# Designs tried in a protein design run: designed miniproteins, single chains, continued (5). Part 104

Each design is a single chain, and the fold is of that chain. pLDDT is the mean over its residues in the fold that is shown.

## One batch from the design tools (miniprotein)

Design m19609
Fold by ESMFold2-Fast:
Structure m19609 (fold): chain A 70 residues (1-70)
Amino acid sequence: MDGYELMEKLYEEGRYKEMAELLEEAGYPQALVDLARAAAVAIENKGKRTPELEELEARVRAARAALAAA
């Protein structure tokens, strides 16, 4: 299971608050752990445009750029 699949599974289980810790324990890259943490904050803020949501967008963009460059 890749990190995005694990995040989706944890979200479906209502365990979004544990996503960052579980990704870190599973040895996924820090960028994905940070993304999971930002996603949990965004969920708690119920989609409000906050610095946390802007960070989430920046993290997703950076991760996609890194994958495209590889």
Scores: mean pLDDT 68

Design m19610
Fold by ESMFold2-Fast:
Structure m19610 (fold): chain A 68 residues (1-68)
Amino acid sequence: MAKVTMTDSGVKGSSVREGDYKESWEILKKAAEDAVAESKNAKILVDDENKIVIETVSGTYTATITPI
């Protein structure tokens, strides 16, 4: 299994949250893609096997995966 960490940053600041997510990386990635599809003001900046970065009007969200 792999650990997933998520970092978010807001327009008025940044909040770094790092946790152990026992979820599938594919599930997190799909949820992010669905969120971008629903928002006309969201962009995918990076979509790698180990990293996804999304820019929204509220800020930038970064998710990374670390193998166990």
Scores: mean pLDDT 58

Design m19611
Fold by ESMFold2-Fast:
Structure m19611 (fold): chain A 90 residues (1-90)
Amino acid sequence: MEEAKKAVKEAIEKLQEMEDEFVKALEEKGVLDEEAVKKVLEVRIKAEDEIAKLYQELLEGKISLEEFKKKIEEVVEKTKEEVEAIIKEM
């Protein structure tokens, strides 16, 4: 349990860093408007929802602790790719 909580905490910290960089990149492009802020929030909410589902699967014994850690890292990586794609399109 403690290792799972630590993995969640580290993932949330990485998502916060990505959100900060996302906001900064949009601001530097001069496109940080209400729609852009909503996009930032949508990306974060989606990532946190995926993490919550993975944690539930771990509690139900559907995945191992090792698979849980791997899948959380995949959520973080996928979120980074989504952020970079949105910045590139704006």
Scores: mean pLDDT 82

Design m19612
Fold by ESMFold2-Fast:
Structure m19612 (fold): chain A 82 residues (1-82)
Amino acid sequence: SEKEEIIKRAEELLERGKAEAESEDGDPQEAIRLFEEAIRLLKELIENGIKTGAGLPLPDLERAEKLIREAEEGIARVKKKA
């Protein structure tokens, strides 16, 4: 499923962003970029669901919204440490 592939991609970007943010040798700017890309993909997925009239199934919508929140929190933490 295209939606599952997008969610998986966003999860991978979020994990990479966390690794960059948490590592002593990590790049804070790369962490922010990865989090922003994850948010972009998830927002596009939600918007495409609305546009097609079907919507995202509630479990997929909840997962996408949770991942967006985690990415936004990640960005805030990185910016606070700078």
Scores: mean pLDDT 81

Design m19613
Fold by ESMFold2-Fast:
Structure m19613 (fold): chain A 94 residues (1-94)
Amino acid sequence: SKEEVLELVEEMYELLEQFFEALMRKDYDTALELLDKMIELAKKLEKYYPELGKKIIETLKQLKEAVENKAPIDEILKLMNEIGKLLKEVEKKV
C-alpha cells in the first residue's frame, strides 16, 4: 500500500539519522546494526519498487563496506547522500 511505502521511507530516514549519530560517536557496532536494519527495510521496499529497492540495497551494502574499512568521512557522506536521493525518488513514485 502507499501508506506502507511511506512508513518504510520515513523509518529509513530516521535510521539514516541514527546511523550518522552513531558514526559521530565512533559507535561502529551500532552503526553497522542500523545499516543491517536498513537493508531489511530496503528488501521490503524492493517488493513495491524492484529496481529502486535493489539500488538502495546495493548502496547500503557499499556504505556498510565503507564503515567496516573505516573509509574517509567524505566517502561515507557521499553514499548517505545517494541513499537519501533514492528514498526521495521512491516518495515521488508513491
Scores: mean pLDDT 89

Design m19614
Fold by ESMFold2-Fast:
Parts: structure tokens; sequence; C-alpha cells
Structure m19614 (fold): chain A 71 residues (1-71)
């Protein structure tokens, strides 16, 4: 289900942020973005997760761009 894919991506994002893995965090943010585009009902949940990545990685232009495109 899309909800399960979202939960997995949210978990992978939190793991990446805890590990300091900016590339993995950006990859998970992109997965959340893609899920929100395919399932607009998940947009607010995806945005909340990506916002955490933006706050954790304020200098990461890729994560910020993903957030801005979805917001």
Amino acid sequence: SAELQLLIAEHELKEALAAGDAEAAARSARTLYDLAQQHPELRERALAAIREAVEALPDNAEVRAIYDQLA
C-alpha cells in the first residue's frame, strides 16, 4: 500500500538523519516527494517528514528544493 511505502520511507529518512547520511536522507525525501505526487492525500504527511530533513540539513540544497517543490 502507499501508506506502507510512506511509513518505510519515513523510517529510512529518520535512520539516515540519525546516521548523518545526507545522501540517504535526500534519497528518502525524493521517495516521499514521489509518493505525495502519486497520492495527493499523503502530501501533508510527506511534507512533515521532509520538513524534518530540511531542519536537520539546513545547508542541503537538494533536500530544500524537494521540500519547496512539494510545499
Scores: mean pLDDT 87

Design m19615
Fold by ESMFold2-Fast:
Structure m19615 (fold): chain A 71 residues (1-71)
Amino acid sequence: MEARRQALLLQLGVLQAAALYHQDPDLGRQAIATMPQPDLVAAQVQQLAGLSLDQIRAQAQAVAAQIAALQ
């Protein structure tokens, strides 16, 4: 249970960082640098760079709903 929650929280953090980077690249880069495992987060944010802000937000909402469903 906890391992899945931790994985979803990390995924949500990546999506939130990607959304911030899409709106303000300088703030996005600063946010990534302060996160746990910043190199891993930066790589995943780059994977999301081709998606629209709406697509990133939709994925973040889906992950947040999964976290909520875990109690």
Scores: mean pLDDT 79

Design m19616
Fold by ESMFold2-Fast:
Structure m19616 (fold): chain A 91 residues (1-91)
Amino acid sequence: MEVEVALFGEDGREVLPRSVSRNEVSARIMVIGAFEEARIRGASRIRVVIRGDPEDTRRMRDVVEKIARNFGFKVAEARFTGDRAELVFER
């Protein structure tokens, strides 16, 4: 499994370098940190891309959506293939 996170300002530019994790536990910690940084830096959008088998991708998607909700972000866009989920969150 691989999880990538990118933070974007209102102008659509990345506000921080992208983060990537290939371990489920580390990915969860990374996603929490990214949402916290987004809140601190005033990022308007967060993109999370999850790649892996369909079961791992679905489980991580649910985790990411719960984390986003806890930080006051909502799903703006969601795109799924069997081995990939792409989620875009906004305040």
Scores: mean pLDDT 82

Design m19617
Fold by ESMFold2-Fast:
Structure m19617 (fold): chain A 98 residues (1-98)
Amino acid sequence: KEKAKKLFEEAIKVLEEAAARTTGPNRQAVEDALESLRKAEEYLLKGDLQKAANYSTAAVLLLVGAAIESTDPQEREFLLEAARKVAKLSNEAAKAVE
């Protein structure tokens, strides 16, 4: 559904902004999370709700992992905020599918 696609595009934008604000190994983790989120969108649009949920969860876990490894409090905070937003938007997108 159109609404689900827009919610995933919003979540992807959150991760693109997070990637621009990270460097080194944490940037790679955010880019890996972005790739997982793009796969989640692909599977959701194909009607594979289980794979979509699995890839969305993987993206959130990668962001939380990067936040835990971060020694910069500002980086840690925006990575955790990105994880919360991605989780919320992905869940809302799944509910919007008919």
Scores: mean pLDDT 83

Design m19618
Fold by ESMFold2-Fast:
Structure m19618 (fold): chain A 67 residues (1-67)
Amino acid sequence: MEVSVEDMLNASTEEVGKIVKELSKGTLDLVDAMTAAYVARANAELGLTEEALAEARKAVEEARKIL
């Protein structure tokens, strides 16, 4: 599969955001998944591309695990 780091970050952040939005009733318990997605974004802003990609994958896994 051919994806850029930014594509992975956007996909993971958007996916986590959608899950949290759908589960807005329990959003507080989903903060951990949102935190992982936010850290992935922060790493991307710092130019830490490989670290950002790894954290983005973690954010997606955490979000899926909550469901």
Scores: mean pLDDT 62

Design m19619
Fold by ESMFold2-Fast:
Parts: sequence; C-alpha cells; structure tokens
Structure m19619 (fold): chain A 70 residues (1-70)
Amino acid sequence: LEEEINELMKKLSPESAEKVREGLKAFQAQDWKSALAYFNEAAQIALDEGDKTGLEAAMQAASLVAKAIA
C-alpha cells in the first residue's frame, strides 16, 4: 500500500503530494476519516490545477486506502 501510493505521488504536483503524505500518516494512525479527507483534498488540488494525470493518481490512492480499510 505505502509503496504503491509513493509511486502514485510521483505523478502529483508538490501541493497534491503533500496532502497524500498527510493522508498516509492519518492512515498509519488508523484515522480513516482524516486519511480519506486528505486524499480527497489531493484530488481537489489536481482538479483545480487541470492536472488529469494527478487527479487519476489521487483517485487511485484514495481507492487503495478505501480497499485497505474495508
């Protein structure tokens, strides 16, 4: 999971990647609500930037976390 998300972060802008890192820290702390909120913020930043690749990467990271907590 962490390795997969680290690879996806390479496709994100620095601002979006920072939110993904915060989401991973929340996930490690078992704060699933905060983790998903940070991943949603990463996707919103990519959307606002017009970064389709970053948006897809942020959405994939959120999906991986959602599957891990299900």
Scores: mean pLDDT 79

Design m19620
Fold by ESMFold2-Fast:
Structure m19620 (fold): chain A 65 residues (1-65)
Amino acid sequence: METSALFTLMASEIELELRGHGRVEERDGELHIYLLENTPEALAAAEVAKEAAERLGKRAHIEVL
């Protein structure tokens, strides 16, 4: 439960970095990063999100819509 709470806070911070151009969701213990744009800025934000997830010991997947 504490892991989920910490992840929620981290996901919120990451989602702010995406500026509404993407979403960060936790499903089945994994982080899913959905990007609406394939730009260097969006990809950089996704990399930060992936690193944050790995620090929590969770698998991260980046998907471009």
Scores: mean pLDDT 70

Design m19621
Fold by ESMFold2-Fast:
Structure m19621 (fold): chain A 129 residues (1-129)
Amino acid sequence: SAKDAYLQQLVDSLVDSAALAAEVPETLPTFKAQMDAVAATVAAGDAAIGPAVKDQLDVLVQGVSNATTVEAAREIGEMGGAGLAGLLASASTDTVKAVADTAKAGAEAVKAKADEIRAREQALAQLLA
């Protein structure tokens, strides 16, 4: 269904961002901003689940921040994404689409920030060689 496709897009976006935040810790503020935007979008579309989603995303941010490997962060993202998908099962398809679109935009921002940091580090390494 369309709703199932949006839920999968949401989970994929959270997993990608979690992995990047663990690999490039300088992206953690951008990852936090993505999670805050997702929580706000849920609260606007479905006020009943808003607090539960916010609490779950706060746990996800803390878990990713404490992850010692990219693999651990990916697993935390998968678990958090699955939990969020479960909460969104009762929400309208329009709300789920808005949440998925917000998460995707946030994931693109995290990736852009990671690419900037990597490019800067590569340039610095070439100057110091």
Scores: mean pLDDT 90

Design m19622
Fold by ESMFold2-Fast:
Structure m19622 (fold): chain A 119 residues (1-119)
Amino acid sequence: MKKVKIKVTVTVGANPGLTEEQRDALAEKIAEELKKHFEEQGFKSEVKITRLTPNAYTIEIIAEGEEKYFKPKKVELPDATVHIKVEVLENPEIGEKLKADYKAETQAVVDRLAAGAAA
């Protein structure tokens, strides 16, 4: 059975009205929830948080496991915007399909939000 190693990058834009402690806590919470999600699906996960600006963070998760068990977690945040990017580090022939499906799901969400704004 083939294994895949992927890098999931989540860029979080926090409300600039939040305190520095609240913004840091939000980034940590997102990282912990995503790591737990991947580990519960049988992936080995490593997480790194990088502050891009006072109001923006990049959370990088490297996950290794069987492709069939990878399911990106839907993250709902009342005080932030979230952008997700998936990169394949090993077995690109498998991960390219996963990457395309994830991009399509993200686009479908954007399209639904745009349609809702027009109604």
Scores: mean pLDDT 62

Design m19623
Fold by ESMFold2-Fast:
Structure m19623 (fold): chain A 65 residues (1-65)
Amino acid sequence: VSVVVPKEYAEEVEKAIREAGGTILSRKEFKNLVAIRAEVPEDAIPELERLAKEKGGSVHVFEEE
């Protein structure tokens, strides 16, 4: 998945990913936003989407089979 959130919430999102059993693959900073790419269990995706939405961000899910 890729999570884009305001820079101030990047650490909170990274913590949520790790607590869900996910692995952070990359982190890229843009102006006032951070894009976090991570491998997470599919059952953790709804919680990450909820968290990102609450923080004014978005989640993009990559369907890897």
Scores: mean pLDDT 76

Design m19624
Fold by ESMFold2-Fast:
Structure m19624 (fold): chain A 69 residues (1-69)
Amino acid sequence: MKLSGDDTKAFQLYLKNIGFNDVGDIDGIYGPVTENAVKAFQREYNLLVNGEADEKTLWRLILDKKTIP
């Protein structure tokens, strides 16, 4: 599922914090700039490069640090 505005802001902030400056401004809008940063993150971590904050991308980044299904 796509993120809400507040979740998108948190996601953007986290991407910037770990070095993906290409995420752009922390505005809570999932636009092309944020999509490109997500694709860069997915490439770096060998995930499916679809530009979506999908479940696996969120687990890798924020949600699940213990177990990835």
Scores: mean pLDDT 67

Design m19625
Fold by ESMFold2-Fast:
Structure m19625 (fold): chain A 100 residues (1-100)
Amino acid sequence: MQQIQDLMSMMRDVVRTGDFDRMVDLTRKLQTIMISRGNNDMAQRLQSSIDSGDPSSIASSSGRAMIQIGGINGLSIDQINDISSLSQQLIDVGRDIQDS
């Protein structure tokens, strides 16, 4: 639970600042969590997005990972909807960075 709240706070910070380096940091933390949980497929997808340097790909992969982590942790529908909303905002920020 605390881990999810910390990740959501990081996601809000990225949305607020539009900072590419913070987006990469969030993605690295999500990758570490996926590896620790044995989800090597998602960890590899996150690595591939980082390697691409494409902010939209990084944002999309991070959002997907957040929803998956939320589901595994048994969050409520309302909490999953909050993560989904933040994930969409993150994707929008990623597109803005890429188009700049």
Scores: mean pLDDT 80

Design m19626
Fold by ESMFold2-Fast:
Structure m19626 (fold): chain A 82 residues (1-82)
Amino acid sequence: SLVEEAEKLIKELLEAIQAGDKKKVEELIPQVIKQAEELEKKGDLKTAANAYGAVGRGYEFLGDEEKAKEYYKRAAELVKKL
């Protein structure tokens, strides 16, 4: 399912961050964003929020504080709707 695919990508992104794998984080971020946007459109706000949160952590790891804030904010706005 789309949820299972998104959860797998979220896990891979978080594992790449923990491993310090900058190139893998850069590769996974756009994939996780795409899944998050599709889940949000389908109304799966919980998985979408988790995905945006992981993207925020990815950008924070890469040193992109402005992008990190953007995706953390998007995750928080979805959580408020739960």
Scores: mean pLDDT 89

Design m19627
Fold by ESMFold2-Fast:
Structure m19627 (fold): chain A 67 residues (1-67)
Amino acid sequence: GKEVFFSTSGGEEGLRRAARVLIHGAREVAEQHGRDADAVLEAGQRALARVLELPVEYIRRLVAEAE
C-alpha cells in the first residue's frame, strides 16, 4: 500500500495532528483577516492534500474525524 512518512510527527498520527492544527489555524486566520473560517479551512485542506500528495477526500475525512 501507499505509505505517507513524516520524519518529525510519524505517519498517520502526524496527519491527524496536522488536521487538528489546520482546523484551529483556519479559525485564527479567519479572525485575523476577516475571512470565512470554512473558506480558509477548505483552502487549507486543498493545500495540505497537494503538499502531501494525498487525495483531498482523505484530508477532508481526517479533518471531519478531528472535529
Scores: mean pLDDT 70

Design m19628
Fold by ESMFold2-Fast:
Structure m19628 (fold): chain A 64 residues (1-64)
Amino acid sequence: SHEAERLLAGAVIYGAQGDSARAAELARRAKEAGATPEELRNAAKSMQDAGNEEAAAHAFELAE
């Protein structure tokens, strides 16, 4: 959904800035809003590439 895409974009932005707690919150809310496992994995990869392995790991777990 459009809401899920917006929430994942927010998760990636906060994750890239080092705010792992907010990134995790937004990624979880994105899953509740209908984010697919592929969308969650793509967000996780973006956070990992930005150097936030903790936020990335949480998003990968949500993609199960």
Scores: mean pLDDT 87

Design m19629
Fold by ESMFold2-Fast:
Structure m19629 (fold): chain A 63 residues (1-63)
Amino acid sequence: SDIDAGVEAVKQAVDNTIIKQTADFIQKLLKEGVPLKEAYEIAAKKYGEKVAKEAVELLKKKA
């Protein structure tokens, strides 16, 4: 339904924003010399494992 489509669009926008913020956080840690595995673990504890995994996948696509 149109309402369900609107709710899904809002969820996608929020998720994309959190994923980008998490990717920026991981990128900052990498620039500070933190290994990717440790940066992922820190991000997973702060933002959640699912969001951190999607952020790492986003960074891999840009590399």
Scores: mean pLDDT 76

Design m19630
Fold by ESMFold2-Fast:
Structure m19630 (fold): chain A 71 residues (1-71)
Amino acid sequence: DEINKQIDEARKTILELLEKYSKKYGFDIAEEAANEVYREAVEDIRNGNPLTKEQIEERFKKKAEELKKAK
């Protein structure tokens, strides 16, 4: 199942990013970024547009910065 494989890969990448960026942004911001990026990644995969691990990390960093600025 290609879709499930891509979702599992995205989930693993995002969990690694959550651990990595929790130290920089704090857990609350990193967790919110992880949740939003995961929802977007699953939608992109289901629509046939899976992102690379590097693209997922770029989206994660952008989302975390946006969340930090909003507070």
Scores: mean pLDDT 84

Design m19631
Fold by ESMFold2-Fast:
Structure m19631 (fold): chain A 113 residues (1-113)
Amino acid sequence: SETEWLDAVVRELLKAGLLTPEEAEAILALDNAEERLQALAELLSRRTGVPKELILELLKLFLEKNFSAEEVTNVFLGLEEAKEAGLDVTLVVKKIIITLKELDKEEKEKLLK
């Protein structure tokens, strides 16, 4: 379920040091998946410097494309490395979103042939 996926993502991000224990507890205390998703997107937006709307779109695409909590965490670790390297992290996120959307179109085209 979306709630189970978000719980797993929050726990993996906490293990990787991308969330504090207090931040993880605050998200997991929320009653529904949408509130948890919004809170997670806000925290990751503050951490990466990427607008919340783009982080939210990225997280929704990860859920739609069946990304595991470990795969999601590895992407955000890569964004931390990009930030440390002085790259435009917002541009990196935009490119990831485009790539994920292109894969969705190719999969849909294969199903229609």
Scores: mean pLDDT 84

Design m19632
Fold by ESMFold2-Fast:
Structure m19632 (fold): chain A 65 residues (1-65)
Amino acid sequence: EEPEPEYSAEEIAADIEEAKAKWLARGVPEEEVEKVLVDRDEEVGARLRGKIEKASEEEVQAALA
């Protein structure tokens, strides 16, 4: 019924759950992550995922320098 043009709800949920573990490892408190995700639905979840992926890559490049 509802199409999945980019990511399915299950795919997003799985990725977010995995990202949470990385957020904690990066120094982001679990309460902060959980609160943001709970306060916002899939929209924020998808946005956060993009930022995490992008930030991680940029941080790696900065660390290399």
Scores: mean pLDDT 55

Design m19633
Fold by ESMFold2-Fast:
Structure m19633 (fold): chain A 89 residues (1-89)
Amino acid sequence: NPKVQKALESIEEGEKYLPSEEELKQSLIATIENLSVLNNEKIETDGEAGTPVKKVTVTFQDGEVVTVDASDVEALKELLKRLLERLYS
């Protein structure tokens, strides 16, 4: 899907301007949360307000459940890609 590819390229380009890997992780998690809400998908994090997120779980509309470790940038990117595919489907 060309729209998904363009969105991923925009995110990868943005990574070049983030000062730390921690800020990249926080940006990816925030984007995943925003896309999950926009897609009307269930999102759960193990953090509360002011607590660092350790795991992100998304339950897709088709019933697929994906849990990713918040320290795994590649897993966060893959989850983001799945959410973008849902948004543009």
Scores: mean pLDDT 73

Design m19634
Fold by ESMFold2-Fast:
Structure m19634 (fold): chain A 61 residues (1-61)
Amino acid sequence: MKEEFKEEIKRDYEAGADPLELYRRYLKKMMEAGVPFKEALELISETMLEYQKEKAEKIKK
C-alpha cells in the first residue's frame, strides 16, 4: 500500500505537479485509506526526498 502511494507521488512529481498540490491530494487520499495524518505527511515528504535522491544517484552512475 505505501509503495503504491509512493509510486503515484513520484510520477506526478516527475510530470510537473506542484509539491503543495501533491500534499493536498495525497494527504486526503491516504487519510481516507486509513493512514494517520502524521504518517501520511511523513510518507509524502520522504517520497519527494527519495525522488531527489534517485535523480542524484542516476547522475553518480
Scores: mean pLDDT 75

Design m19635
Fold by ESMFold2-Fast:
Structure m19635 (fold): chain A 74 residues (1-74)
Amino acid sequence: MSLFELLSKYIPEISVEQLREVFRARKAKNMTPEQLELASYLGKKLNDLIENDPKVADELAKAIREEVEKERLG
């Protein structure tokens, strides 16, 4: 499962498309105020999920590593 699919599963109020837009803007170092707010909201939701389930934390860490490698290669 990709990082975006996993995040959308655990944070269903945020679409995969919105997640991709935020990550692309972050890579470009050019985030709008709306994207910064969405990133902050994602951070809070991720912290909540990680604190409540160590299994989810491990799954997220693996997906993040895979996404970072994809960014490094492309």
Scores: mean pLDDT 72

Design m19636
Fold by ESMFold2-Fast:
Structure m19636 (fold): chain A 67 residues (1-67)
Amino acid sequence: SATDLLQAVAEATADLPEDVRRAVGDAFFAAGSDVERIIAAVRAVLEKAGLPEAAARVATVLRDAAA
């Protein structure tokens, strides 16, 4: 569910700066309900923030939560 995905994102990004967590949350809600669009939007935010390792980690967590 969207709630499960939102919780997974929040937990996976809890160690990141507040500004990055806000941007990830905004991207999550803007992407709608499609899992691949959510993953792509969240990855793009994290990569733009200079956190490619976090982007890969969060993408894996989201795929697992959506399974």
Scores: mean pLDDT 82

Design m19637
Fold by ESMFold2-Fast:
Structure m19637 (fold): chain A 94 residues (1-94)
Amino acid sequence: SEIEELLLEAEERINEIIKENLDEEDAKKYSALVEQTMAGVLLYLQQGDFARAEAILEDFLAKLKKDYPDKPELVEKIEEVLRELARRLREVLA
């Protein structure tokens, strides 16, 4: 599935960013949250509910900003990945 490939690519890119910016323990915890987030996105996309899928991505970004207010570069890099993912998902679903 092109959708599943886009979600996997985004997950891999985000995990790379967190490994570069967080310690091993925090990176592992956030990696698990990313996997959970992408699974939720896929579930709602399979139901045809893009608005809920997009809300899950927004909730993840909001949590990241709250957890790491002192790491703006980490937040900005992940926000760009999520923005690109949302754009690509809109193209595939159009």
Scores: mean pLDDT 88

Design m19638
Fold by ESMFold2-Fast:
Structure m19638 (fold): chain A 84 residues (1-84)
Amino acid sequence: GMSPDLEEARKVPEELFKKAKEMAEKNEDPEKVLKLFEEARKIAEEQLKRAREAGVEPLIKYMEEFLKRIEEEEKKFLEELEKK
């Protein structure tokens, strides 16, 4: 399994991302959804930077893939907002 430090590094941005997706599915406040995506992305970018500086390859790969998922879901959410 991952070390505890690797699990903690991904936990906060994953929880924010999950919350943003759940709120989007429930048609909750769009500004709050976008703020949660932005916060998740910001934390993931900071964790990616630290992982690269420390040479933690599993976390680097995880955060790169996670950032792509955030971008895809945020783009999908913005496209749905334009249709409303």
Scores: mean pLDDT 78

Design m19639
Fold by ESMFold2-Fast:
Structure m19639 (fold): chain A 87 residues (1-87)
Amino acid sequence: MFAESASEEQEETARELEEYIEKLLKERELDDSEKRALVEAAQRGVQEGDVELGKEVMERAVEIMRGKEYSAEEIRELIDKLFEELK
C-alpha cells in the first residue's frame, strides 16, 4: 500500500508537488479557482507518479486560467485534458 513504506519515491513525489503548489501561491496571488486547479493537478500527478508532469500541468493550467473563473467541473476537465496531452 502507498501509505506504509511502499516507496520513498512516491512520498517524495507527493511532497514535491505540495511544495510546488506553495511556491506558486507565494509567487502569485491566485484566485480560489486557480488554487483548486493546482490541487487537482497535484493529486493527478501523484496518481501518475510523475512530479515533472504534475508541475507542467500546474503551470499550464494557471496560464490558461489566468484571470478567469472556472467551475470545479471545468477545472477537472482542464486538468484531465492537460495530463492526456502532456503524457
Scores: mean pLDDT 75

Design m19640
Fold by ESMFold2-Fast:
Structure m19640 (fold): chain A 55 residues (1-55)
Amino acid sequence: MLSINFTEMTPDQAVEQIIAEYKAGRITNEQLQQLSHNSFFNDAQKQQLQAALAD
């Protein structure tokens, strides 16, 4: 696996990685909620992160 750097990733790639980490239990509910409000993401990407919070 290549080194993951969010500043070098597209926002779509970052969303996929964040959701995968959340499902693996490596990101808390609170961390995912904070990320779902991050200005790095557009509204559609924020909705994808929020959907992961809902189950």
Scores: mean pLDDT 74

Design m19641
Fold by ESMFold2-Fast:
Structure m19641 (fold): chain A 68 residues (1-68)
Amino acid sequence: MSRSEQLEEAFLFVAELVRRYLADESLSLEEKLARAIEEVRRWAEEHNYPETILEIAIRFVEHEFAAA
């Protein structure tokens, strides 16, 4: 898999993850952010993605929740 393909998959995963958490009205924005970052870290570890992709994915999560 190319680095570009890894970035695209990371962005798609994060977009679906954020959408799911934003739909959950039982959690605070801070709790949603913390849980989303945890799921991204676990997903990256399971798929052996490089640290650079993980860092970009986490920043994307932070940006999406800050915009909400």
Scores: mean pLDDT 80

Design m19642
Fold by ESMFold2-Fast:
Structure m19642 (fold): chain A 92 residues (1-92)
Amino acid sequence: SWYEVGKELAENILKTGGKEPSKYQAALVIAAAMKDTEMAKQIFDGILDVLLEAGKKDLAIEVAETVRRIAEHFGNKELAEYAKKKIEELKK
């Protein structure tokens, strides 16, 4: 499932301490999914859930901001609003 792909990407981010190469890989996967909003949401949710379970709230916010920017750049308004809502929820 795409949700499980998101979880694996987040586990790699955690193992590398949030280094650029692992975050770049996650961003590329999300960018590749831009034509399939449901796929992109599932990957994104998998990433957020693993990071939040690990107590890495700041990394989760950083990933959500990156997804919002990528979605805005590609004109995917639905994904951009979804990511924005997740950011607002995480900052509470």
Scores: mean pLDDT 80

Design m19643
Fold by ESMFold2-Fast:
Structure m19643 (fold): chain A 83 residues (1-83)
Amino acid sequence: AEEEARELARKVAERARGLKEQVKEMEKKGIISKEQAERLIEALERAIAAAEALARGELSLEEFLARLAEVDRELQEVIDEAK
């Protein structure tokens, strides 16, 4: 259970870090604005923080999934505003 939570946390943090690099590239190419990139990066950093808290046992799986749902909602809002 604890090992499975840590593995999930590791995978989520790794994916979020990769997405941050893609967001930076999208900003450089003019696909999104600087303000949109900053909002996306902040949301991804919150996902990383939640994953790290889950890995430390400071956050329940239920609370972690709730925080990821909030991050996903914020990411979707920024993407929709970019259209």
Scores: mean pLDDT 82

